# Designs tried in a protein design run: designed miniproteins, single chains, continued (5). Part 67

Each design is a single chain, and the fold is of that chain. pLDDT is the mean over its residues in the fold that is shown.

## One batch from the design tools (miniprotein)

Design m18318
Fold by ESMFold2-Fast:
Structure m18318 (fold): chain A 59 residues (1-59)
Amino acid sequence: SNEEEAAREARRAEGEQVRAYLAGMPAEETSALGRAASRAAADRHGLSVEQLRRASSKL
């Protein structure tokens, strides 16, 4: 349905923002900031970090 598609798109966009954020960070800061950013993004959408990761990881 279009509502389900919109929800999946929102989750993908959030995952892309997290990845972009991580890509801009120095290697030594990536892990801690990556975890914090992923957690914050998941919380914003009412998802677990694993659910967010799954939604954003598409071939």
Scores: mean pLDDT 60

Design m18319
Fold by ESMFold2-Fast:
Structure m18319 (fold): chain A 120 residues (1-120)
Amino acid sequence: MPLSPVMQEFLDFLREEARRSRSPRVREALLALAAELEFRVLNEKLVINSVEELREFFVDLVARRALNAGIKRLSVGTLTRLLGISRGTLSRIARRLGFRSVRELVEAINERMRELRAKE
């Protein structure tokens, strides 16, 4: 099943960032992130038609990953460590998702983590 153009463009962006990375660790982390996003969209039959929906989907996925890792609150440093990527790569991801900064992305994830904890 073909992915939506918005989702496909984001996956292609992550895979291109991986291809350009000189760090094997960062490359592997980006490819793993792209595979996890693709698997979840296909498995849950999600339709991501806008950058706003993509942002919400990405924030939810990362918030759940942080909670599963026992993290109570993210900083920029804990987020780079959780995802296994550089701050520069994270900044480019944040911009692609329509965030003004990595800090805005971190705050969105922390808010989603708080919501998920309130639901058990």
Scores: mean pLDDT 86

Design m18320
Fold by ESMFold2-Fast:
Structure m18320 (fold): chain A 88 residues (1-88)
Amino acid sequence: SEELEELKKKFEELYKELLKLSDELMSKAETIEEITRAIAVKLRAIGLEFDVRLAEKKGLSNEELSKLLKEAIKELEELIEEMKELLE
């Protein structure tokens, strides 16, 4: 499915962006709250990537994988916007 491959590519791009932003926030953090949030966001990104890989390994249908990827992409986009705001 071309749609599924596009979703996988978008997920990978957003995942890499979020990890980069989290690492940037950790390096620039002046408070323990900022460091804690950066770590929490990084762990959540890793968890989402794990869920996607596990779903693929278990042979979920293209429809189920598409749904999972769309939900994960939405969460990654929300976390990226939060990280960008904290870095301003």
Scores: mean pLDDT 88

Design m18321
Fold by ESMFold2-Fast:
Structure m18321 (fold): chain A 99 residues (1-99)
Amino acid sequence: SEEEKLRRKATSLTSAGGILLSAGDYDEAIEMFERAKEEAEKLGKDSPILADSLNALGRGYLAQGDYEKAEAAYTEAVKADPSNTAARANLARVRKLLE
């Protein structure tokens, strides 16, 4: 199905970005996470896969020290899935860094 293809593509891009992030390739990681977000958005605004992609994008920005972009990404992740514990914890942490 189209939904399964979009979910699989978003998950693969998020995984690839995670590997790049762990290697310190922050710009390439953010590019992969932005692509994951675009694919996940096709599934709808309130999807767990979109929340995962936005949470990953926030982690990429946080790694670069871009706390305002990280906060925006984590905020959108929590909106997409309020039950995403990682996104909620990361949002609380980045807000403290902006104080």
Scores: mean pLDDT 89

Design m18322
Fold by ESMFold2-Fast:
Structure m18322 (fold): chain A 101 residues (1-101)
Amino acid sequence: SEAERLARLREAIRRLAAELGMEVVELPAAPSDDERAALLQAGRVPLSADLAENARMLVELAQMWGARRGIAPGGSSKGYKSDEDLLARAEAAIAAWEAYR
C-alpha cells in the first residue's frame, strides 16, 4: 500500500540520516526546494508525509552515503520522469544501501 511504502521510506531516511550524522526534522508538509536545500546544508533532513518528497530525500541521502563509500546507488533525485520513476530510484537506493550495510 502507499502507507506501507511511505513507512518504509521514512524508516530508511531515519537510518541513513543517522549514518550520515544528520538530524531529522519532521515537517507537516513537503518543503519547498529552497527550504530543503537550506535544511540539507545545515545537516538536517526534512521528513514529511509526502511519498514523492520522501523518495527524493532518500535518493539524495543514498547518494551522499554512496559518495563517502565510493559506490553509486542508482539514479539521481533530479531529472526523474514521474513519481513512479523517483520511487523506483528510491527502492534501488535502499537495496544498494542494505547490500553494503
Scores: mean pLDDT 74

Design m18323
Fold by ESMFold2-Fast:
Structure m18323 (fold): chain A 95 residues (1-95)
Amino acid sequence: MKEEIEKKRQELLDFARKRGVSDEDLAWLEKVLENLEKEGAEPSIIDRLKEMLEKSPDLNALIRKAKEWAEQGKTPEEALKEHGPLLAFLVNALL
């Protein structure tokens, strides 16, 4: 499990870097993915996150918004109310 999650984490970070995500946001995302790994999250959660990010028209804006909500302590329920299931999932997965 851990080895598979580490591999998928690296693939997601490489994807985000290739799409032009800032170094600051990449560092934040890396820490969040490390926390998911420590909590024993399934490898499939990273695959789902990557798929959802790939479908985003503005990946940088989406990551910045999720980071802002995480820093403000907003809940997945609050994210769902304003921006629908995709952002609720990201806030929940990235916290």
Scores: mean pLDDT 66

Design m18324
Fold by ESMFold2-Fast:
Structure m18324 (fold): chain A 87 residues (1-87)
Amino acid sequence: APKVTATVSGAPAELVAALEASAAGAALKAALKLGITEPIEVTLAITSLSSTSASGTLTITVGGKTKTIPLSEATAESVEEALRELA
């Protein structure tokens, strides 16, 4: 399986570990589906967080190539598409 690392900033400390695990898990599932063997880094930079929405950016790096997605547009499909583009 590819190495997946997730880093979260801008979230309350009590949520960071859960958000990092969630982001890494989603990226890993997409990578396994796509046959990606390259290390993957996911950075989640939250600028605001509410019970109904999050604002900020999701940045995915594979093989030295980077793609950034607004959190308002971050879906499983957009993450998979970014990984296809980077691999």
Scores: mean pLDDT 77

Design m18325
Fold by ESMFold2-Fast:
Structure m18325 (fold): chain A 76 residues (1-76)
Amino acid sequence: MRNNMVNNMRRYSSFVSNTSMPRSTRMTMVNTMNRNSRGYTTYMVRSIWSGGSGTVSNVSSRMNSRYNSFFSTSSS
Protein backbone atom coordinates (compact mmCIF):
# COMPACT_ATOMS: atom_id res chain seq x y z
CA MET A 1 0.00 0.00 0.00
CA ARG A 2 2.47 2.70 1.15
CA ASN A 3 5.10 1.65 -1.42
CA ASN A 4 2.56 1.86 -4.26
CA MET A 5 1.54 5.38 -3.22
CA VAL A 6 5.18 6.50 -2.84
CA ASN A 7 6.14 5.02 -6.24
CA ASN A 8 3.08 6.60 -7.86
CA MET A 9 3.82 10.06 -6.40
CA ARG A 10 7.54 9.73 -7.18
CA ARG A 11 6.78 8.77 -10.81
CA TYR A 12 4.35 11.69 -11.07
CA SER A 13 6.84 14.16 -9.55
CA SER A 14 9.72 12.90 -11.73
CA PHE A 15 7.64 13.17 -14.93
CA VAL A 16 6.34 16.66 -14.08
CA SER A 17 9.73 18.03 -13.01
CA ASN A 18 11.50 16.78 -16.17
CA THR A 19 12.88 19.90 -17.88
CA SER A 20 12.64 18.27 -21.32
CA MET A 21 8.82 18.52 -21.04
CA PRO A 22 7.14 21.65 -22.49
CA ARG A 23 5.62 23.97 -19.87
CA SER A 24 2.10 23.78 -21.35
CA THR A 25 2.16 19.95 -21.36
CA ARG A 26 3.41 19.82 -17.74
CA MET A 27 0.74 22.29 -16.60
CA THR A 28 -2.07 20.32 -18.27
CA MET A 29 -0.78 17.06 -16.77
CA VAL A 30 -0.45 18.58 -13.28
CA ASN A 31 -3.99 19.99 -13.41
CA THR A 32 -5.50 16.71 -14.63
CA MET A 33 -3.55 14.64 -12.10
CA ASN A 34 -4.43 17.04 -9.25
CA ARG A 35 -8.14 16.67 -10.03
CA ASN A 36 -7.86 12.87 -10.13
CA SER A 37 -5.63 12.72 -7.04
CA ARG A 38 -8.02 14.85 -4.96
CA GLY A 39 -10.94 12.51 -5.68
CA TYR A 40 -8.96 9.32 -5.11
CA THR A 41 -7.20 10.66 -1.99
CA THR A 42 -10.56 11.49 -0.41
CA TYR A 43 -11.89 8.03 -1.28
CA MET A 44 -8.74 6.30 0.02
CA VAL A 45 -8.80 8.25 3.32
CA ARG A 46 -12.46 7.30 3.82
CA SER A 47 -11.64 3.65 3.08
CA ILE A 48 -8.76 3.69 5.63
CA TRP A 49 -11.08 5.29 8.21
CA SER A 50 -13.56 2.43 7.60
CA GLY A 51 -10.78 -0.09 8.33
CA GLY A 52 -11.12 -1.90 5.00
CA SER A 53 -7.52 -2.81 4.08
CA GLY A 54 -8.78 -4.70 1.01
CA THR A 55 -10.76 -1.67 -0.17
CA VAL A 56 -7.73 0.60 0.35
CA SER A 57 -5.61 -1.80 -1.75
CA ASN A 58 -8.23 -1.76 -4.53
CA VAL A 59 -8.39 2.06 -4.55
CA SER A 60 -4.57 2.23 -4.65
CA SER A 61 -4.50 -0.18 -7.61
CA ARG A 62 -7.08 1.88 -9.53
CA MET A 63 -5.17 5.10 -8.83
CA ASN A 64 -1.91 3.50 -10.00
CA SER A 65 -3.62 2.19 -13.16
CA ARG A 66 -4.93 5.67 -14.01
CA TYR A 67 -1.49 7.26 -13.54
CA ASN A 68 0.08 4.56 -15.75
CA SER A 69 -2.56 5.31 -18.41
CA PHE A 70 -1.64 9.02 -18.31
CA PHE A 71 2.06 8.27 -18.78
CA SER A 72 1.30 5.92 -21.70
CA THR A 73 -0.89 8.48 -23.49
CA SER A 74 1.59 11.30 -22.75
CA SER A 75 4.44 9.26 -24.29
CA SER A 76 2.44 9.00 -27.52
Scores: mean pLDDT 54

Design m18326
Fold by ESMFold2-Fast:
Structure m18326 (fold): chain A 93 residues (1-93)
Amino acid sequence: NPEERERNRRSAELMAESGGIGREAGEIDKNLDSMSEEELKEALERLDKYEEELQRNARELEELGDTELADRVRELLAFTQELRDRILAKLSS
């Protein structure tokens, strides 16, 4: 089925992109306690970009009917938001 193959290919692409963001956010999380104030500010800018990309990816997956994958991307979004809050708390200390 050509339509099913195209949908599956697009969903896989969105998940690969989202997985890349998850790895980058995970590296920020891992290094959080050793980061300087300037590195924390740069991390906030990166997380803002990641949030926008994950929101777009989740919407597109939902439009493709791939609700389970959209939910997985929303879990990554929640993780990036929690990480952003922890950085903001650290900068306010």
Scores: mean pLDDT 89

Design m18327
Fold by ESMFold2-Fast:
Structure m18327 (fold): chain A 90 residues (1-90)
Amino acid sequence: FQDAPVGTVLPAGKYVRGLIVAEDPEKGTITLKIVPSSLPLFLQVAGRVTVPKSAIVGFATPSEQEKAYFGSDDDLAIVRLDKDTVVIEE
């Protein structure tokens, strides 16, 4: 997967799916490495975003392709974007 350009705006009301790569407990936020998803209402983008931990709505088992992409067997967080969210630098 190729990352979306830094500054790409992901619209509120859409879902993203990805690996949690960092957590900021003082701010209550997570950094999520997003993978494209063909599921309804999900964004088909790759990149990194910072979202509130409270925006996590569930977890999903990664596919074999996603395990290879992330180098991880960890479950992927499913996040509903409550506000427009910007793709950040790696």
Scores: mean pLDDT 80

Design m18328
Fold by ESMFold2-Fast:
Structure m18328 (fold): chain A 65 residues (1-65)
Amino acid sequence: SMAEIEEQREELEEVAKRLGFESVELRGDEIIFTESDMSEIDRAVAEIAAAATAVVLGYKLVFRK
């Protein structure tokens, strides 16, 4: 339902924010994480967590700068 999709978006937005991403967007079969200015270690941890999230939810992972 539309309500379930909106709830998923809100949860993803909170997760992305906690990981240090600027934003997250769902577009078709893609999940798009926008990278903020962060250390290489923080970026690596965030990208691993983003990849795990994409796999669990069945989306194709995309990173934007």
Scores: mean pLDDT 81

Design m18329
Fold by ESMFold2-Fast:
Structure m18329 (fold): chain A 84 residues (1-84)
Amino acid sequence: SVEEDFRRDADEIRAAADGLLEELKKDPSNVPLRVALMLYAAMLETAGEKDAAAEVYRRFSEIEREAGNTELADRYEKLAEKLK
């Protein structure tokens, strides 16, 4: 069904986001990776996968905080909390 297809797509987006988060840990200043992660989180949110989207934002925030990018980290932490 269309709903099953959307769930499958959401699983693929989740897996892709996890891979990008691991790459971002190696290069936290990478703007294209940041943009891609924001897009994947937005796609998960649109698919109704709010918990998965919140996890992406939370992990993004943790990576940026560890890199010393506290303003960016605070912004993404707030986005994660908004989805609870």
Scores: mean pLDDT 81

Design m18330
Fold by ESMFold2-Fast:
Structure m18330 (fold): chain A 63 residues (1-63)
Amino acid sequence: SAEGEKILKELAEKYGLSEETLLNSIKTLLTVFSEEQVKALLMKEFGLSEEEATLMVEYAKSK
């Protein structure tokens, strides 16, 4: 989704990461952790809201 992509870009810029690196990291986490665990991790590490974390996870799953 456009919203998930926007959050990914803003987060990557804020933390000095490439969009591809951040996306691939989230995709890798989704292979070993549940979606709820990945959302909780994104909220804790990046200060995302539950809604923003949900959009990021759904975006990563669509790629």
Scores: mean pLDDT 85

Design m18331
Fold by ESMFold2-Fast:
Structure m18331 (fold): chain A 67 residues (1-67)
Amino acid sequence: SFEDEILEKLDNNEPVTLPDGTVLTIEELSDLSKKAKEAGLSVSELKTLLKAFLSFLERDDLLKLIK
C-alpha cells in the first residue's frame, strides 16, 4: 500500500517519491520516524503523524490513500 511504501522508505532512510512525482525530503520524514520510535509510538500513531504532515502540505488527495 502507499503507506507501507512510505514506512519502508523511512525505515531505510530513503527519500519518498509520491504517486504524483513529488519527492518528500528524508530529513523531515526521518525526523518524524526517529521521534516516534524514541517516544515509543506505535505504527498507528506514526500513521497519524504522517496524515498530519500530509494535511499540513494540503495534500488531501494523498490522505485518501492512507487507511
Scores: mean pLDDT 59

Design m18332
Fold by ESMFold2-Fast:
Structure m18332 (fold): chain A 83 residues (1-83)
Amino acid sequence: SERKLELAKEALKYIYENLDDEKVKKKIKEALETENDYEKLLEFLEETLGVDKEKLREMIEKAVKEGLPEEEFRKLFSKTLAE
């Protein structure tokens, strides 16, 4: 689903905006510009950034099912990272 990919990219953009590590930010920017596969983007979030891939998948699938706006998804994702 294109919407799932867009929400995964919103999660990645949130991390980019809240991260001070320029080397990791460069990797994030490259992923945002080049990766269009949803599962590969979730793998990148897990392997590079330590995000719980299955938790993020659950959040994205629920957000798509419920028609959650990107801004509300972004708020939920930020709370999950702040655990």
Scores: mean pLDDT 83

Design m18333
Fold by ESMFold2-Fast:
Structure m18333 (fold): chain A 67 residues (1-67)
Amino acid sequence: MKITDAEVLESLGYAYRALGKIEASRGNNKAAIESYEKGIRLLREAGDTPENLAAIEELEKEIEKLK
């Protein structure tokens, strides 16, 4: 069975969240949305903890704001 390192996925998801915020601050809305979408996918793969779910909700709101 394939073992997923949830901690690595979570760290990477949060890194994409940070990258998305940087891209949004630069006016790169398309790149920001891409980074936020990658962050959401990685956090969901890591696991549905309350902290990860809250981060996903934040990222979904940021994506909506940039559309």
Scores: mean pLDDT 81

Design m18334
Fold by ESMFold2-Fast:
Structure m18334 (fold): chain A 70 residues (1-70)
Amino acid sequence: SFEAIDAEFARYAATDAEADIKGLLENMRKAVEEGRRDEAVAYGVSAMLIAAAAGLDPTPVLAEFDRLLA
């Protein structure tokens, strides 16, 4: 059924998005540690956009961004 197919695609998309967000947040933390603020901002914004596009809660990403960059 369409519902079962949509659920599987949503699950795969969310899993891939969670992995991508995790990698981007690790890159953001490393960029902050190395004084690369512009790159850190770019990684953080990318993580927020991926979270929004995948329908994930962006709150943890926003909290980490504020902690490191605000």
Scores: mean pLDDT 78

Design m18335
Fold by ESMFold2-Fast:
Structure m18335 (fold): chain A 65 residues (1-65)
Amino acid sequence: SMEELRKRALKLIEYARKVGIKFSDPKPDSSPLELEMLIGVAEVALAVYATVGDEVAREALEELR
């Protein structure tokens, strides 16, 4: 659902910010496609950080699996 996509995007952005990655919050009127793209970009960024040993990034990916 749209609500689940927004919730997932917000969680990923929160974790990305904790590991030092700069992300803006999605707009209130963001489309499903825009939310899915944001989720994908954040997941890739977190996966890179997890690969180099960032525990916060690893925990984020496990929680959102």
Scores: mean pLDDT 79

Design m18336
Fold by ESMFold2-Fast:
Structure m18336 (fold): chain A 75 residues (1-75)
Amino acid sequence: SSKKVFVERELQKAKNDLVLVRGEERRQKVEQLIQEAQEAFDAGDYDEALKKVNEAHVVLGVNDIKLALEKVFPK
């Protein structure tokens, strides 16, 4: 499904960004979130997998466009 493809893409993006992480504690946190996301993805729980991938992206310093908009234009 399109949802599965989207989650797989975001999970791969987090894995790619992991190699750019500086600091062991931050890297370990991202690795843990990627592992949790992969476990959820393998179980077919794409909502939980996406949630964990988004948490990994936040730790990686990747601003979700929604988070950026909410910070600049709070509502």
Scores: mean pLDDT 75

Design m18337
Fold by ESMFold2-Fast:
Structure m18337 (fold): chain A 94 residues (1-94)
Amino acid sequence: SAAEEEIAREEAKLRRTLAALETMRELFLQGYSVEEVRAAAEATLSPEEVAFVDAALDMLEGLGLTTNEQRALALESLIRLLTESTRERIAALR
């Protein structure tokens, strides 16, 4: 059904987005800079995922976060929020 196709697309999009955010989080925990994380994303991810990573990094810079631990914690919060919001949207389609 159209609803099942939409659910499958939302689940696939969430998986890709969460994988990108988790990769960014791991790189920050390993001591990589914002610029190095952007470069890694551009080398490994699709253009759509790179756009999302750039938006997330711009948000982290806008928050004035100065340590990689603060950036990783902010990404954990974003991962949780996106997971919850997507599950709510999927539940609404069922």
Scores: mean pLDDT 81

Design m18338
Fold by ESMFold2-Fast:
Structure m18338 (fold): chain A 80 residues (1-80)
Amino acid sequence: SLEEMLKEVLELMYKAYPDASEENKKLVEKDLKELGKLLSKVPKSLAEAFLEALKKVVEGDRSALPTYLELAQQALAAAA
């Protein structure tokens, strides 16, 4: 589900940035909640593709950045 994918992203972000302050962790949680609201307005296949690309970027796969940015633009356009 979309909620499960968002939880996976949050867990990966905590692993990638273990030294993040509590304030920054709360901002990330808030941003992912807002992202979830936006993605609820877009086609499921696009939302899932975007979150898979985001996971790869968070894990340090910089080769996923172009795909992530393209999917981010498509998701923003679809949510408008």
Scores: mean pLDDT 83

Design m18339
Fold by ESMFold2-Fast:
Structure m18339 (fold): chain A 65 residues (1-65)
Amino acid sequence: GAREAAENGARAARAGNATAGAAGAHDLSKQGLIPEELGRRAVEAGVAGNAEEAARLLEKAGDAG
């Protein structure tokens, strides 16, 4: 589900792939599976290379959806 997909994105980001975290957040937000505000912030963090912040925002978005 959405929570599992968000957790997978967060795991990828923490493994050093901030871009994969950003891509996951974008896809989940586009599908309406996570809150748009949290998804957008996760994308911004991932694109900026802030892997830990992207992971935290993805986990929070998964819990909120």
Scores: mean pLDDT 77

Design m18340
Fold by ESMFold2-Fast:
Structure m18340 (fold): chain A 100 residues (1-100)
Amino acid sequence: STRLTSLARSVFDLDLQFATANLDSDTKAKATLVGDLAFDAALKVDLNGGSKEEISAAVRSTVETIGKTLGLDPATLSAVEKVVIDALDFKETFRNTFLM
C-alpha cells in the first residue's frame, strides 16, 4: 500500500530528526543521506516479499558500507540502523493490526 509506505517514511523522517538533533549540520546531512538510502534499500526487499531478517540485513549493509565511507561514528550508524528498522517494523505491525 502506498499509504503504508508513506506512513513508514513519515515515522522514519521524524525519528531520524530526533536521533540526529544534537549532531552538527554536516554530520546530520550525511546521517540523513545514509538513512534515506537504507530505507529505500530495505523497502525494496520488503516490497519483494523479503523476510524481517533480509530487511534488517539490507539496512545494516547499506548503513555500514556508505556510513563508514562518509566517516560517521559507530553510535550514529547504530542510531540510523535502529530508526530505519523500527519504521519498517511499525509499518508491518500497523498492517497486521488494522488492515487484516
Scores: mean pLDDT 83

Design m18341
Fold by ESMFold2-Fast:
Formats: structure tokens, sequence, C-alpha cells
Structure m18341 (fold): chain A 70 residues (1-70)
């Protein structure tokens, strides 16, 4: 479970960074950065033994934001 959440967060960060290189619109860049920040915060929560439900919700949010930008 922790490993699965970490993999999901790392994957969405990688996708968001790749999209950020291609995006020229400032609003879309802001959305991609928000997704990266949410996923990075989720990774920090997982590593610190924090609330996994909150981490999952942050990853779900990041994944949905990135899906909208594809």
Amino acid sequence: MKEELKERAEKVIEEAKSLLEKITDPNQKRQAKAAINAAEYALRLIDEGGDLETAKNLIDFAEKQIEKLK
C-alpha cells in the first residue's frame, strides 16, 4: 500500500513535469505546478508516517489535474 501510493505520486510528478515543459499557457502551468506540489506533499506524508488517507486524496487530486491537461 505505501509503495503503491509512492509509485503513483512519483508517476504523476514525472507526468506533470513533462507536461510543464510543453505547456505555454500560464493557467495550465499553474495547474501542473499545483499537481506537483500536491503529489510531493503526499510523498512527504507517506515518508513521515502521516495520514495515508490524506496522502491518497492528494494523489487523486494530482492525477485528476494532470488528466485534464492531457
Scores: mean pLDDT 82

Design m18342
Fold by ESMFold2-Fast:
Structure m18342 (fold): chain A 57 residues (1-57)
Amino acid sequence: GPPPAPPGGNPAKRSAEEMLAENLAVIDAHAAATPAVTPEQVAAAKAQVREGIAAIE
């Protein structure tokens, strides 16, 4: 049978990926709706989100 879940295992990969996808979509939608946001700011925000999610993993 499947092995027991390890204690203190990584957060659910699916939920982490969904959080990343959702946050990136929100940033992209906000950037599209807000012309004052520069492409560099968008890239920086996406990089910060990715690093934050990676730190949780």
Scores: mean pLDDT 72

Design m18343
Fold by ESMFold2-Fast:
Structure m18343 (fold): chain A 78 residues (1-78)
Amino acid sequence: MEEKREELRAYVREMLRETFGGVLSDEEIDALADEILKRVPDDASREQVAATLMGLIATGALDLDEETREKVRKAVFG
């Protein structure tokens, strides 16, 4: 169980770095990863992770500061 969570966290972080690494700082990526991870199970699929991310961005439900949320929204939706 603990190993799966570490693997999922590493995957989410890498995905976010690949997608937002030019826009978000390392700290902002970690904060966004934490928001996704608390809303998915330890064995979440890549599709569940992506759907959770898109849902959080689209609804503005990210528990992040306004500046970080704006950067993420603009990067995804233009």
Scores: mean pLDDT 76

Design m18344
Fold by ESMFold2-Fast:
Structure m18344 (fold): chain A 101 residues (1-101)
Amino acid sequence: NPEEEKKKEEMLKRIEESYNELMKKAKTEEEKEALKLSYEGQKAVIEGRYDEAIKILQELQERLASTLQDPLLSEEELRNLSKEDLLNLIGAYGVGVALRS
């Protein structure tokens, strides 16, 4: 489906551009690793690799656990997230890990 492929390419380009801009602002190796993990997770969602995306989101949740008041969604809750919610949450948690450093 050419229309679907084009939309996927546009989404991948958007997250790559965002990742590159955030990487310019990253000061520590821990911040850079969190941003790379977030980028790979968002890419996994766009490419339909949901099991990988969920694993990445779990790792980002664990890294934020000390700073979140309700830090951990269960695997079942993560698997029930919409594609859009999963994409947004991975991005938000990646930035959250980077900002805490």
Scores: mean pLDDT 77

Design m18345
Fold by ESMFold2-Fast:
Structure m18345 (fold): chain A 91 residues (1-91)
Amino acid sequence: LTPEQQAETLVGIARIALSVSKLGVDNAIKSGDAQKVRDASAASDRLVRLLEKLAEQAETLDPEAAAEIRRIAAEVRALSDQARAAADALA
């Protein structure tokens, strides 16, 4: 595999993480349980940290892929912030 193809695989993993975060936050909000929503926010914060490490690994392969992973991390962070705000409104 070329470094670019390896980097594309890492971007794919980051996109799966975003999908999991979206599903988790949506299900928690639908539950109406403030604690479940706070737990989903905390889980998304953890994913942001893992995605930042993934971006560091991608930097040596393809800087553009690393930038894409960081954009995905920012989107996951926005979901975490939205969930935190929703939990505060519920509780």
Scores: mean pLDDT 85

Design m18346
Fold by ESMFold2-Fast:
Structure m18346 (fold): chain A 70 residues (1-70)
Amino acid sequence: SLEEKRERVRRAAAQAEALIDTMPVDEAKEFVDTLYRKLLEELSGDPELIEEVRREYARLQAKIDEKAAA
């Protein structure tokens, strides 16, 4: 269902956030960009899920930007 897919996206983003916290900035950017592109390709038929993916991507990018600025 859409709800299950959305929850899966949120869980994947939470796991990615924990993982990127241990990565160098360049590796974290590459990882998050790769994940984002794959999710956009897989979920192109679900506009509501695309918005959720974009929201999680923005959140992860903000974390990486904060790390880069430190």
Scores: mean pLDDT 80

Design m18347
Fold by ESMFold2-Fast:
Structure m18347 (fold): chain A 72 residues (1-72)
Amino acid sequence: GMAAEAAERALREAREAVERAERAETVEEAIGATLRAIGAGIDAALALGLSEMTPELQELVTRATEYAKRAP
């Protein structure tokens, strides 16, 4: 249904945002990518009803955390 489709899109967007954050070369790009990753993560959590953590979402959270440690 619509909720499952929204979750799929949100997870895809979250993955793309994390990948952009990991590839950021400037402070401006890093900030922008990080904010997009946070927004996409919130959308994914809302689409999943905050009731479950999928392996994919857990992987994206781990990658975002690693990026935050390496951010310029």
Scores: mean pLDDT 66

Design m18348
Fold by ESMFold2-Fast:
Structure m18348 (fold): chain A 66 residues (1-66)
Amino acid sequence: SPEELRAQLDRQVENLRTLVEGMRAEGASLEEIRAVVDRMVEGVRRTMPEVADEFEAEARRLLEEA
């Protein structure tokens, strides 16, 4: 359902935020973080194509607002 897809998207975005914050805390470069984020976007596009564009937009926003 759309509600279940939204909940799954929100969970994936929260997991992404936690991962990015952890990588920054360990001293990862922005280039290293972007590479991992790009791989996660590809994974979401393969497994959950219906929410992939929204996930990619949230991922880009997270990187730009940091």
Scores: mean pLDDT 82

Design m18349
Fold by ESMFold2-Fast:
Structure m18349 (fold): chain A 62 residues (1-62)
Amino acid sequence: SEEERRGLERAEERGLAHAKKVKELLEENKDKSWDEQWIILHQKLGGLDEEKAKAAVAARKA
């Protein structure tokens, strides 16, 4: 349907916008360690504060 088609188009646009933000953040922080890049991604895209972002990265290492 028209609604289903518009929904898919919006989902694709959102996916492309998200991928672009990830790429831009990684490029801005390419000089940082992998852990630091993940902390930044969690903060900027996950909406976490610095403490929570660090905790999320630490938990993944366990």
Scores: mean pLDDT 72

Design m18350
Fold by ESMFold2-Fast:
Structure m18350 (fold): chain A 65 residues (1-65)
Amino acid sequence: DIDTAVMEIHAAVLATTSGAVKIVSTEGKKIELEVSGSAEALEQAREMAERLKKLTGAEVTIREA
């Protein structure tokens, strides 16, 4: 259930960020985001993390590629 929602969000994230932010891992209630190298992309990743936390209740972590 959470995985299905995450997959739909992942497609939207890739489209809106031109691939700068990716969901790289989902395990149980834990989601990992990877961001490519810019301050703007990091801000996008933080916003996506907050939205994912609200939608799924999962722990969300961000790392730079």
Scores: mean pLDDT 71

Design m18351
Fold by ESMFold2-Fast:
Structure m18351 (fold): chain A 60 residues (1-60)
Amino acid sequence: NEKVFEKFIEMMKEAIADPRVSPELKAELQKAIDEIKKNPTLENYIDGMYLLAKALKEKA
């Protein structure tokens, strides 16, 4: 799942770059990326997905 991992991280980075996403959520997304890279656990991926979903709603 190398490509799935890469795409997921890229989507989170795109959300961080989006001016519509709140500064607080950008900080949480960056922390989630760092935690996933340090410890690629299911829990950290789920946390990242939740934060990404929040960012996508802010962009809508």
Scores: mean pLDDT 80

Design m18352
Fold by ESMFold2-Fast:
Structure m18352 (fold): chain A 62 residues (1-62)
Amino acid sequence: SAAEEKARERGRNAGRAAASLTGGDEEVKEKAGEEAAKRVSGNDSTANALQAGLEAARKAGG
């Protein structure tokens, strides 16, 4: 659905942003974004999306 697609995009952006803040390179950003997008589904809040992104970035970077 459109809501699910929007949630995935939000997760991907959050993951990329989190990786950028922790000094991740382009590969880490892409990986964190993809992982966050997969973790964020449905109608998640911005806070949930950001938290998922931060955790995904940690996972991708370590």
Scores: mean pLDDT 72

Design m18353
Fold by ESMFold2-Fast:
Structure m18353 (fold): chain A 71 residues (1-71)
Amino acid sequence: SPLEKAIAYKNLGNVYKTLGQLALAVKAYEQAIEADPSNAEIWSNFAALLRDNKLDTPESPYHDKYLEALK
């Protein structure tokens, strides 16, 4: 189901985050959001990941995704 898919990708994103694999963590969170775009917790976790890794700046390739996560 979409909910199960979102939870699985969120968990993968958390694992990649702890391993320092930032690009894979971002991709996993993006797939979680795609599966359940209404889940505020996933958006919040994604925004935190981008902030914690200084990917929230205008120069970041993830800046537009960060702004989307703030909604």
Scores: mean pLDDT 80

